# Designed miniproteins, single chains, continued (5), part 52

Each design is a single chain, and the fold is of that chain. pLDDT is the mean over its residues in the fold that is shown.

## One batch from the design tools (miniprotein)

Design m17792
Fold by ESMFold2-Fast:
Structure m17792 (fold): chain A 92 residues (1-92)
Amino acid sequence: APVVSEEEKKELWRKEIEELVKEGYLKFEDEITDEDIEAIVDAALAAAATDGDDATRVKVFLEELEKKGFEIKEARLEGDKVFLTLRRKPAP
């Protein structure tokens, strides 16, 4: 596969995340900000870079979301689709 830049990868993942929000696969209990989308994109990039099965990548994605300050309210896998509900953790 051609090597794409990290910036191009981030833009592709941003569009994918925005479509998942629009389709209802990714839900947010609070109003979604550009910073929230960027943090989710970074978590998705980390998961996609992980060598392993889909379950391993989902686990890494969820762990990275928690590190970015999100609380996972719901996470379920239905075939090849992940349904996820997130909220922001309160600041310490």
Scores: mean pLDDT 72

Design m17793
Fold by ESMFold2-Fast:
Structure m17793 (fold): chain A 88 residues (1-88)
Amino acid sequence: MSKEEFDLEVELALALIGAAVASIDTSPEGLKQAGEWYLKAADFAEKLGRLDLAIEYYRKASEYFRQAGDTEGANIAEKKAEELEKKK
């Protein structure tokens, strides 16, 4: 594993921890933060070439954004997941 790959794996792990912590707060703000952390996790997974994992995290981000009432964020995350599914 290169330093770049190692750094991306660490960032992915930290993003998932951030999502888990943010999801404890069931307020719209906490749910939106969880969505934002899953977007970061998806981006890191995509950069690592882990497309199935990236798709899963984009879909989780979309769900949290919808629960937070952030329709625009939800639509962006879902489109990202759909684009990656078409690439497979």
Scores: mean pLDDT 84

Design m17794
Fold by ESMFold2-Fast:
Structure m17794 (fold): chain A 94 residues (1-94)
Amino acid sequence: VLSVSEAEQLLNKAELLLSKDTVTDAEAVEVLDILERLLPLILADQLPEDLVSRAEKLAFTLATKHPNPDIRERARKIDDAIGVQALKKAVSKV
């Protein structure tokens, strides 16, 4: 299981990879691998809201902007899963 500190380090790496003007398929896959490692923690509500928001932004960016359709589909599935979890948490607060 990843610690919050490890999750933050992985997100920092993912954000650096996506900050480039041109993101290769290999770099995008590395970001997707990071997001998929974080997803179980996000779905279990084990990460701070800031880290969850950062992960969602990365998934959304890949889903909407990356030229490879396979990478976009993989990112969309992650983004959808995070969004569904956020909605469940919002409903439970009422």
Scores: mean pLDDT 81

Design m17795
Fold by ESMFold2-Fast:
Structure m17795 (fold): chain A 79 residues (1-79)
Amino acid sequence: MYELIVKISGSKKDVEAAAEIIKKAAEGFGLKIETKLYGDELEVKVESEDLFTAELLGGLMMMSATMMGNKAEVEIIKK
């Protein structure tokens, strides 16, 4: 099992919008997610059984944050 951790930093409106998009995307993929919103920072944790799904989702989150002018940090941990 793999854990994807993504931290997105930006404006409060941008990170709130990102949280809603990420929740909907995770529902579409059937993934377990945990989101924590700290005003101008969003932390997302996702569990996946395969590395490819974790890498794909992490890459999509990083690209989305970058396109919005926000910063993103991505980490994948094998459990």
Scores: mean pLDDT 77

Design m17796
Fold by ESMFold2-Fast:
Structure m17796 (fold): chain A 65 residues (1-65)
Amino acid sequence: SEAKRYGREASRMLMEEGFSRDEANRRAAGAAVYAGQGASDREAAEKAGVSQETARLARKALEAG
């Protein structure tokens, strides 16, 4: 599904930035939770400790189902 694809892309970006797989998955999930609560991509990025682009991908994963 599109949701799984965007989620995997967000985690892959974080792993390329030097995070472990488990930490990348945790941070991507955190960004998605903040996006689901109505946070902007910038706010979700700051709170989850990811780039704004990673936060945007996490939001797209949430929106895709």
Scores: mean pLDDT 84

Design m17797
Fold by ESMFold2-Fast:
Structure m17797 (fold): chain A 87 residues (1-87)
Amino acid sequence: STEERIRELMERYEEAARAGDLDTAERYAVGILLLMLTQSDEARRRLLAEFTERAERVAATVDPETRAQIRRMVAGIEAALAAELAA
């Protein structure tokens, strides 16, 4: 399912972010966003909550600069989804 593909991308995002490979992490974050945009509003809210929780768990284990970038990526996805709902 598309939700399973999104969760696979979340797992790959976590691996890249933990490794400090922020360019690869950002590519996975974009992939997550694009697939989330194809889902229902209910599924988008659930998947955003799941991604935010998973990203915060990684953020807690990394250096401050990597943590800030992870939080910026999450905020970017949240903002993009909110803009779609407002349109």
Scores: mean pLDDT 86

Design m17798
Fold by ESMFold2-Fast:
Structure m17798 (fold): chain A 81 residues (1-81)
Amino acid sequence: SLDDLLRARREALRARRAELRAAAPDDPVYQLYVEALDYEIEVYDRILASRDPAERLRILQEADAYSREVAAKIRELLAKL
């Protein structure tokens, strides 16, 4: 089901967050990446808590747009290095 796929994705994100903390817990760059993962996990929590398919779709669309903007900003910062 869709909910099973969403739960599987959320668990994969949680596992990735744990790997990053284990590899470089005090690195500020890794901390920013962990914060981005935490945001994505919160989005999945909100989707799974919602019973309205239209609301679930809006949450996904808003999160996707935000993620693209953040990725663009990171690319701009990296281009200056």
Scores: mean pLDDT 74

Design m17799
Fold by ESMFold2-Fast:
Structure m17799 (fold): chain A 60 residues (1-60)
Amino acid sequence: SKDELRAVVGRLVREGRLTPAQAEKAVKAIDAGETDIEKLAEIVGVPRSVLEEALRRVRA
């Protein structure tokens, strides 16, 4: 869901894994309806596995 993806971005920012600029790009894409993890990883500039790990933690 969009809320889960936004929570993933917020978590990675708090952990220092994303810059505020990367987070802003990700949030804009999510709010525009992007749900594809691969495309979000490309926008953010991190490996897909980083977003997948954070998503698992958000769902726990």
Scores: mean pLDDT 80

Design m17800
Fold by ESMFold2-Fast:
Structure m17800 (fold): chain A 86 residues (1-86)
Amino acid sequence: MEEEMEELLKRIDKIVDFMKKSAINMYETLGFSVDTISSIMDATISVILSQYRRELGASDEQIEKLREYLEKKKAEIVADLQALAA
């Protein structure tokens, strides 16, 4: 159980790294607003959670824990983008 969760979190961390790099690139290269990037990250999180529910049969409680983790990481990325904008 713990080993399975550790591997899942390692995969999620790679997705978070991808989201952060994509967010910075959208902000700096494409000129997207922080609000637009935030909405894109929300859509990405929803797709990831739906896929985990479908493929792994994850419980609502497991999905909620993953959502809280991803939302926390999204908030950190948004704060980083806002610091770049200031």
Scores: mean pLDDT 78

Design m17801
Fold by ESMFold2-Fast:
Structure m17801 (fold): chain A 79 residues (1-79)
Amino acid sequence: AAARVERAREVIEKFKEDLEAATKEVLAIGDEELKKQFIVQVKGQFALVKKITADVPEVAPEVEELDELVKKAIEELSA
């Protein structure tokens, strides 16, 4: 149903916004332990997003784009 697709997109968009904002803050703080903890949290939260959206194939492209953003954020936090 259209409502299910829209809800999945809302979950993806919120995660994307939270990821971008939190990554910027964690990088600004510059604490290595906080960076490591944040990477673990991001991986866990993204795994949950994938589970929530797994039954909504219409949003698979958005999830794939989000996976690339997560990888980029983890690379920046690991540098």
Scores: mean pLDDT 84

Design m17802
Fold by ESMFold2-Fast:
Structure m17802 (fold): chain A 82 residues (1-82)
Amino acid sequence: AAPDPDAVAARLAAGETVLLRVVSTAINRHLGPDEHRLRVGDVLEVTAALRLGDRWFLSGLLVSDPSRGVTALPPEAVELVE
């Protein structure tokens, strides 16, 4: 299930680590050359949650390689790590 982005934003504001797993690459499969190319099963540490109207966008760093990041992920592309 998609994460509750309001809860993700609240946890980040509290200084908590939030981990997400990629479940779909359909929206972000063709990233630019300087962006991390997402794979299903990639785990990201959330760095930002941004609300634009009623829409949320998540940004994060790849846990296996924190030098690589992704921006503007829709919540539907990810799930919370247990």
Scores: mean pLDDT 73

Design m17803
Fold by ESMFold2-Fast:
Structure m17803 (fold): chain A 75 residues (1-75)
Amino acid sequence: MTKYVVVARLRPDATEEDFERAVELMREEGAVEVRVLRESRTVVGVFDTRETAERAARALSELPAVESVTVVPVK
């Protein structure tokens, strides 16, 4: 059973609203779990399919407050 983890790193000047936007976007794209790590400026989403994970990563990359997005397959 392969899951996909999407890791979005937000810019140092990201606001609470920027974190909320990233979380909502991950949920809208079908994340089964979303975790916010404010100290590292990271939002992590877990996805059941590569297609939904890649869609979420693409949408997150369009947000001005997002510095980087990575998709990691987990075995």
Scores: mean pLDDT 84

Design m17804
Fold by ESMFold2-Fast:
Structure m17804 (fold): chain A 69 residues (1-69)
Amino acid sequence: MLEELAKRLRELKEQIEKIEDEEKRKELTNMLNVAGRLLVRAIATGDEEDARRAEELLREVEEKIKEAE
């Protein structure tokens, strides 16, 4: 689970870098950084709540990337 979230985080980062709108890129990068911090905390502490919040935030980033097309 956590390894899959980390892989998804990397894939979304690559997709964000392809977005031409600088404001959208900055917004999505900030959201991705929050998800990354939650994921690191979940890995360190085993906190399922942090893992769940990271997964939800990654899903939100993915949906916003689709909207930014």
Scores: mean pLDDT 80

Design m17805
Fold by ESMFold2-Fast:
Structure m17805 (fold): chain A 90 residues (1-90)
Amino acid sequence: MERAEEIAQETMERAGRLVKEADEESQRRAFEAMGRAARELEAEIGEKEVTEELEIEGAIRFFERLAEELERRGLHELAEIFREGAERLR
């Protein structure tokens, strides 16, 4: 679990730095992508008991969904960070 938490944290820190340096429009698109991905994940797992294994699987699915939403908005570099994070968690 510790390694998975560390990978997730590193992914979020890398993404946060890129978003912080971005213009307002890119930041808005990044936040829209995050909100969409979070909402979709919540709908998928809302009725399931959260176990440590499901928590890792949830993080992987969240990062993959977020990468797709970021790609749709033209934020390809940010999408790659989350795609890499998901692969590292597998």
Scores: mean pLDDT 73

Design m17806
Fold by ESMFold2-Fast:
Structure m17806 (fold): chain A 65 residues (1-65)
Amino acid sequence: MSAEELAREIGEALGLPQEVIDEVVERSKGKSLAEAVTIAVGVAQEELGEEAAVEAGRIGGRLIG
């Protein structure tokens, strides 16, 4: 799984708007999987709040092992 694929999967699972998902994916290009999770968590917190940020981290952690 690429960082871009991971970022998209987290964003889609959280129900983020398509424009926000595309931005998280773009920011994740050339990053590690752990960095992609960190980016997705930060964006989820700003868009949907703390519970969504926790869920983003949980989804990301599960996908990378």
Scores: mean pLDDT 85

Design m17807
Fold by ESMFold2-Fast:
Structure m17807 (fold): chain A 100 residues (1-100)
Amino acid sequence: SKEEIRKEIIEILEELLKELSKVADKKALEIIKEFVEKIKEVLLDESLTAREKKKEISKLTFEMIEKLEEVIKDNETLEKITKLLQEAMTKINELLEKEE
């Protein structure tokens, strides 16, 4: 169901935030939390199509990574965070395709 898909996406975002809190410093985590909340708002917006949600989420993910690149000076930490973000967004996009 559409509600079950939304619940599963929210669970992915909550688990992502939990994992990122273990590796990101306070400043990076504040950026991540801001963008995760924006992504949640897009996902819960019943006026948006699955296609529109994918477009907005991709834009928000790109903007988040750009801001993280400015604040995270350790390349290994940035790579680890980027990988976790990309894996979560891939799962979310696959779930959104089931809503179409």
Scores: mean pLDDT 84

Design m17808
Fold by ESMFold2-Fast:
Structure m17808 (fold): chain A 99 residues (1-99)
Amino acid sequence: MEDVKEKGRKIAELMERVASLAREAAPEQAKDIVTQMEALARYVREKIERGEMTEEDVKKAAFVAAGLAGQASDILAQVNPEMAEEARKLAEEAEKLAG
């Protein structure tokens, strides 16, 4: 139970961090991805609060999070390579949570 909640919080925090980077550096280019990242973070946090988060939910959310963070990294690479590298590392962390 604790591991599922911890992993869920990490996914939400990863999405919030990547969304913050993308919104700051590339607000127009990343608009749709930021909306998706913020929606995923809210979904995960709500499931944790209700005690409904499962290992399958963690894996699915982590898989989606890795994809979104990867897309954000590609957008950020055009405007800020340092932020792109941070987003890429966050995508790699999400991939580990999915596996």
Scores: mean pLDDT 86

Design m17809
Fold by ESMFold2-Fast:
Structure m17809 (fold): chain A 61 residues (1-61)
Amino acid sequence: SRLAEFAAQVRAVVADLRRDRVAPEEAVHLLDVIIATVEAEFPEATDLLAELRAERARVRA
């Protein structure tokens, strides 16, 4: 499905941010853009949104 493909791409991006040691401020900015996109296009993706919000909180800690 479109959501499944998008979720796979999002998870790959998050893995890349962790691997590449992206600066926390840049990682938060990218996560905010991704979260806004998911909220707008896939509001039913509650599990993905929870994952992304948890990652954002982890980066900010």
Scores: mean pLDDT 84

Design m17810
Fold by ESMFold2-Fast:
Structure m17810 (fold): chain A 85 residues (1-85)
Amino acid sequence: SAAREKKLEFAKEFVREYFKQKGLEVVYIKAKELEDGSIEVTAYAYRNGEIYEEKFIVKEEDGDWVVRSKYSHLTGKPEEIVIKL
């Protein structure tokens, strides 16, 4: 549906802007809707000659879209990020 397509595009744009604010280039991004209506966004970002895979869950809570991620890269340092939209 058009509403589903808009949600997927919104989630992708949010993740691109997030990486842009961090000074990171997103080279590829994809999104899919999960069975519970949340959106999984997978972004591939370029930094220091390497490409890192990062996954975000975008979900509606109390009328707001909330993003949660386990920020990790090849160095094995996980960081949990929570952002309200």
Scores: mean pLDDT 72

Design m17811
Fold by ESMFold2-Fast:
Structure m17811 (fold): chain A 73 residues (1-73)
Amino acid sequence: NAQIDYETELALLQIELAVEKLSPVFDEETIKRIERMIERARELLPHAPASDQPVLRDLIAEGEKLLEEAKKK
């Protein structure tokens, strides 16, 4: 399998979530980005150290909340 650069992926996911939270509109592109971000966070979760598990779970939860808001358009 391809190696997962955990540190880089976590940092990118945190930045992407922060950017999406600033978006005032939820178009199809934004919905797709949020969905991809959630999937990436879920894939990263089993590789996370115990200290980072809550951080990733919170990121997934915030992403899921944004996705629910996006779907309600």
Scores: mean pLDDT 75

Design m17812
Fold by ESMFold2-Fast:
Structure m17812 (fold): chain A 86 residues (1-86)
Amino acid sequence: LSEEEEIDVGEAIVLIYIGIARFEAKQGNKEAAIESFKLAVEVAKKLYPKDKERALQILNDIRQLAESYGLTEAAELAKKAIEELK
C-alpha cells in the first residue's frame, strides 16, 4: 500500500471501531464499547506520523464521543493520546 492508501485504510479501521463502540454503548455493553474505543485510539495514534492534523481530529472525536456515553476510561485514553502526541 502507498502511504496515502495506508492512511485511508487506517481511517476506515478507526471508523469501524468507533461504529462498534457506539453500537455496544447503546446496548449498555460498556466494557465492549471501551475496548473498541481503545482500539480506535491505537489506530489513530499510528496515523499521527503520516497526518498529524487528521490523527488529532480523530482522537478528539473519540474523546467527545466516549464522554457523551459516559465512558470515562475510554475518554481518558483518547485525552492522554492527544497530550502524548502534542
Scores: mean pLDDT 82

Design m17813
Fold by ESMFold2-Fast:
Formats: C-alpha cells, sequence, structure tokens
Structure m17813 (fold): chain A 68 residues (1-68)
C-alpha cells in the first residue's frame, strides 16, 4: 500500500469533519490543499484535538482503509 498524499489526507479528513458537523474545522483543513505534508499534518492534528475519542477512532479507520 502507498501512503496518502497530503491532498488525499485533506480530502478524507475534511469530508469526515463535514459528516460529523464540524464545518469550520473542515474549512480549515480544506485551506491546506496544496500545502506541505508538515502543514497538512499540523492542521489535521489541530482538528483531531477537537474530536471525541469515538470520532477520532472512526476517522483513523477511514484513513487506514484509504491508505490501502
Amino acid sequence: SRPLTPDELVEIVSEHLKKLGYDDLAKEVESMKGASRDEVQRAVQKALSKLSDDERYSLSELLEKAAG
């Protein structure tokens, strides 16, 4: 399996945040499209800090599945 690109990470995380109702966090993550891996990881970690344990778990499952 290949690692996710920064843009793929942005798309998966922002889509999941929208489904959970975190529209403002999703916009912050979407603004990182085209940014470096480090910038994307920072934005993702910031968003994850606002999620419950169950919400973080569901997102990690999606990311693992998407990575193949």
Scores: mean pLDDT 80

Design m17814
Fold by ESMFold2-Fast:
Structure m17814 (fold): chain A 89 residues (1-89)
Amino acid sequence: SSALEEAIRLLERTRDRSRSNPRVARGLAMTITLARNMAEMGVDDATILEQVEGSVDSLIDVARELGDVDSERSLAETREEIRRLREEV
């Protein structure tokens, strides 16, 4: 769906901005791979976006633990955009 593809693009941009934080960047890469694999398996977009939001929430906690304020802010913005996209599915 357009909502899922937009979510994946958001995650890719957030990953690229988080290159200085390897744990966050890796977590986002894994979240993107999971989302694409779930879509290929025929999982519904609402379930995929819910899983993606949960993964982003976990990465916000990682950024906080590491004191990475810039990654925490970027992830929080991405989370709000994912929440908006969930209303479209």
Scores: mean pLDDT 89

Design m17815
Fold by ESMFold2-Fast:
Structure m17815 (fold): chain A 82 residues (1-82)
Amino acid sequence: SIEKLRKEIESLSLEERAKKLEELVLSLVDLDEKEQEEALEKIDLIIKIINEEKGVEYIESPEARKRLLETIKKAAEEKKKA
C-alpha cells in the first residue's frame, strides 16, 4: 500500500530512495495499464518525498517525471516487440 511505501521511503537514505524509485519505474513495464496507473501514484509519492528533502539534486520535478515516463515507455515498447 501507499502508506507502507511512504514509511519505507522515509526510512531510506537519499541514495536508497533513488534506487527504490528506479526499481519501481523499471517494474512498471511488467504491469498492465491499470496497474501502471497505481504504480505511477506511488512513484509520484516518492518523488514528492525526495523533493521535500531537497537532498537529491537530480530530482527536478519535470526531469524526474520525464525519466520515469521514458523508462516506462521504452520497456513497454520492448515488451510489445516480443
Scores: mean pLDDT 65

Design m17816
Fold by ESMFold2-Fast:
Structure m17816 (fold): chain A 91 residues (1-91)
Amino acid sequence: MEEVKEKIRELLKKMDEAIKNGASREEIQKLWDEFNKLVKEAGISDEELEEIAREVLKEDPNNISAGVVLAMLEFDRGLERAKKLEEELKK
């Protein structure tokens, strides 16, 4: 698991570098697809992914890719909370 977590950190750093260097949408998408494939194949939980992204941001607070990952995880949690609230309000 430690090797996989390090590869995820490396991919987050590579995505940040690509974004900041103005890489093409296709290049950024390839890195994002590689990241998602690695996360899925390794069985990384949302909680573990959040911890990895927070560790990257602790080392570099300006890392865009890690910030995006945290924002996406929080958005997904927000959608689940909104759905639960909607179900309770319709009762």
Scores: mean pLDDT 79

Design m17817
Fold by ESMFold2-Fast:
Structure m17817 (fold): chain A 87 residues (1-87)
Amino acid sequence: EKLELLREALEKLREGMRAVDNGDFDKWAELFDEAARLARQAGNTGSAGALEKASELVRKSDKPTREIANTITAAALLVVGDILELE
């Protein structure tokens, strides 16, 4: 179940990246919030917190910045790391 929740979180991140290609930052933030919720259910509070921070930065910023990109990359890498630890 924990691995399944994290895989669902990763799928939400992949959907979020597709929303970025369309410039839909609100949908991107919503998908990252869903990923954070799934990571929290899995007990991965660090990954959940990173995803929540990424979502918050996207919502508060009208301009994409390197800081937002770096925060998103860091959050995604934490989720991938969590999945790899369970395999």
Scores: mean pLDDT 74

Design m17818
Fold by ESMFold2-Fast:
Structure m17818 (fold): chain A 65 residues (1-65)
Amino acid sequence: MEIDFSKLSLEEALALLDEIREKHPELQDAVDRIKAMLVHAEKTGNEKDRDLALAQLEALHRLVE
């Protein structure tokens, strides 16, 4: 399935992070960090913080797939 990380909703991004953590528990710290970044970006409405968090998610996903 083709994933466009720049178009992921917060809900979709958090779900993907939960799947990565379930399949790769050794990545829990990285998942928790990216989740915190996404939640912070949502609360502040800062597009740059959101884009940075999604870029970190894309990098993590590429490591596991």
Scores: mean pLDDT 80

Design m17819
Fold by ESMFold2-Fast:
Structure m17819 (fold): chain A 71 residues (1-71)
Amino acid sequence: DKAAAAESLLAAGDSIVATASKAKTAEQLRREADYLGKLSELAKSRGLDEVAATLQKQADALRAEAEKLAE
């Protein structure tokens, strides 16, 4: 069921973002961003384009935050 898959992927993304909010290093943020990127690819493979776009945007935001911490 696409609705159940969408909810599970969005919940997983939210959990990763919550974990990333506690990250103290750029490397931790980059690892969490990589996980979000993998979930985005999984969402695309299931035809969940809006979910994939949301997860990709979250991944990009964490990468931007990692660059600030790497300063």
Scores: mean pLDDT 82

Design m17820
Fold by ESMFold2-Fast:
Structure m17820 (fold): chain A 55 residues (1-55)
Amino acid sequence: SRREEERRRQERIREMGERMKKIIDEGKKGTPEEFTRKSEEAVREYEELLRELAS
């Protein structure tokens, strides 16, 4: 049902938020180059989530 689909989407968004926060927090402990790389990884994961939610 649409209700269950909406719930799954919200769960995925929450999981992605937690994952991105962890990546950012870990990146802050490294060098500026490491932080940039970690941030780019987080952006790619977010883009993958958006593609998955679009289907």
Scores: mean pLDDT 74

Design m17821
Fold by ESMFold2-Fast:
Structure m17821 (fold): chain A 104 residues (1-104)
Amino acid sequence: SMGDEIVERTLEIMREVTKLLLNHAITPEADKLIDEFIALVRQLIAILRKKGLASDEQIFELEVAIGMVRIAYGIAKLAPGPPLDIKKLRELIERVRELIEELE
């Protein structure tokens, strides 16, 4: 279904963001973009709930994935590493915006 495909694509995007955060240093620009990313994913989840397009199990899986992004972000803020790929992070944020537009 459309809901199942959007859930799977959202989980894939969150896995890619988690991977970007692992072994990279957070710059002030990246910090702002991660906050924006989490806010957009929260908005997407709210729309999925409102439209009944995701099961309770799928919503739980999305919430767990947000938790993993936040854990990776917390680690990245404390760990030394090369700067995070801002261009790739912006591309992943745009993919979430496209999913929101598909639901509107």
Scores: mean pLDDT 87

Design m17822
Fold by ESMFold2-Fast:
Structure m17822 (fold): chain A 81 residues (1-81)
Amino acid sequence: GLKESAELLAEQAPKVVEEVRKELPSMSPKQQLTTGVSLDIMASSLLFVSQFSDEETRKRLEEQARELREVAEELYKKSEE
């Protein structure tokens, strides 16, 4: 159901951020840009699901989306060399 899907997305978002941070020192500028775009897409998906979630789950998904977008912004700045 929607709650189960939202819980799974919330669980996966922090793992994705952790993996990106671990790979960051080895990323080329093109990989940084592409990864940033992927994180923005994931953030948009979390925000979409949050609209159909209860208040507690919505706040958590919005927080994860914000973190994903902050990391994407960092990657964009680094990709500019």
Scores: mean pLDDT 81

Design m17823
Fold by ESMFold2-Fast:
Structure m17823 (fold): chain A 73 residues (1-73)
Amino acid sequence: ISEEEAQQMLQEAEKLLQQARDKLQQGGDKVQQMLKDGASMEDVQQVSDEQAKEVQELLKKAKKIEEELKKKL
């Protein structure tokens, strides 16, 4: 692949990593709000699991881009 394509793929992976970090922060804030609103531990756990799954998907996408970049270099 071209150096330009490699740079674009790296930027996309970095963007996904940033989105994962943003999701982790938003998830934490949401859990804190739920606890203040008197939500059950089961409700908090469900929201935490959903946020963790979303973060995991973003990290998985970033890893796939990195692996593709390594194969094409």
Scores: mean pLDDT 79

Design m17824
Fold by ESMFold2-Fast:
Structure m17824 (fold): chain A 66 residues (1-66)
Amino acid sequence: DREIQNQLAYLLARKLHEEDPEISEETLFRAIKLYLQGFSQSEIAKKLNISQRTVSYIVEKIDELL
């Protein structure tokens, strides 16, 4: 469900931004949405123009919260 994925991504982005304010809430939201859609870490990094290290960190935090 697209609406549930969007809401979950929003809540996770907000929570992760509280833990690391250096990563923008918008970047977190977009990365989380792509991850929930099944994109690989390298695809997410390329689409958002961020480092694979940053994507790996975000994915690790998502898996901890789910």
Scores: mean pLDDT 82

Design m17825
Fold by ESMFold2-Fast:
Structure m17825 (fold): chain A 63 residues (1-63)
Amino acid sequence: SDQLLQQRQQQSVQITEQTIKQNVDGAIARARAVAEKLRTTDPEMAANVDHGVEVLKKMHKQL
């Protein structure tokens, strides 16, 4: 039935969107972990990574 086909299509879109969001969230988490490790040894690089995370967050909101 057409209704079941539409439900499957909506489910596919939702799975795709959630996968993209999870991948971006994972990238943000990894970048933050790198910044944390760098904070005591290279605070300038840590600040640059923190800035990159904020840019990535802004891009994620546009997805």
Scores: mean pLDDT 76

Design m17826
Fold by ESMFold2-Fast:
Structure m17826 (fold): chain A 119 residues (1-119)
Amino acid sequence: STVVGLRADFTVYDKDGNVVESSSLYVRMEDGAIVDYEDATINYDPSVHGGYEVDLSYTGAADNAAQADAEARISAALAAETTVSITLNFADNTTTRISLAGRSVGDALVALQEAIAAA
């Protein structure tokens, strides 16, 4: 059995650099199939928030090559079976949903950055 996991921890800061919100996304795979996952929700108000950071970690990946392999396996499983998402809620009650189905984790994070920058 091969166990591979992804965790993304999101931290939102105010304009003074203080943490005001956190959310996490995870995906766990066993033998090429997603066995558990959690979607992330981020609430963003450009009038009070100063930015965000994301920390990525991979379970079962000891080095950069193993991490790239883990990301490829997770992306393939997401494209085939499961929609894992980041939900971005704005202060005006608009919502943007960024699906990881059929895209890389990096592409999903670019989409998140573009959505926040457009707010």
Scores: mean pLDDT 76

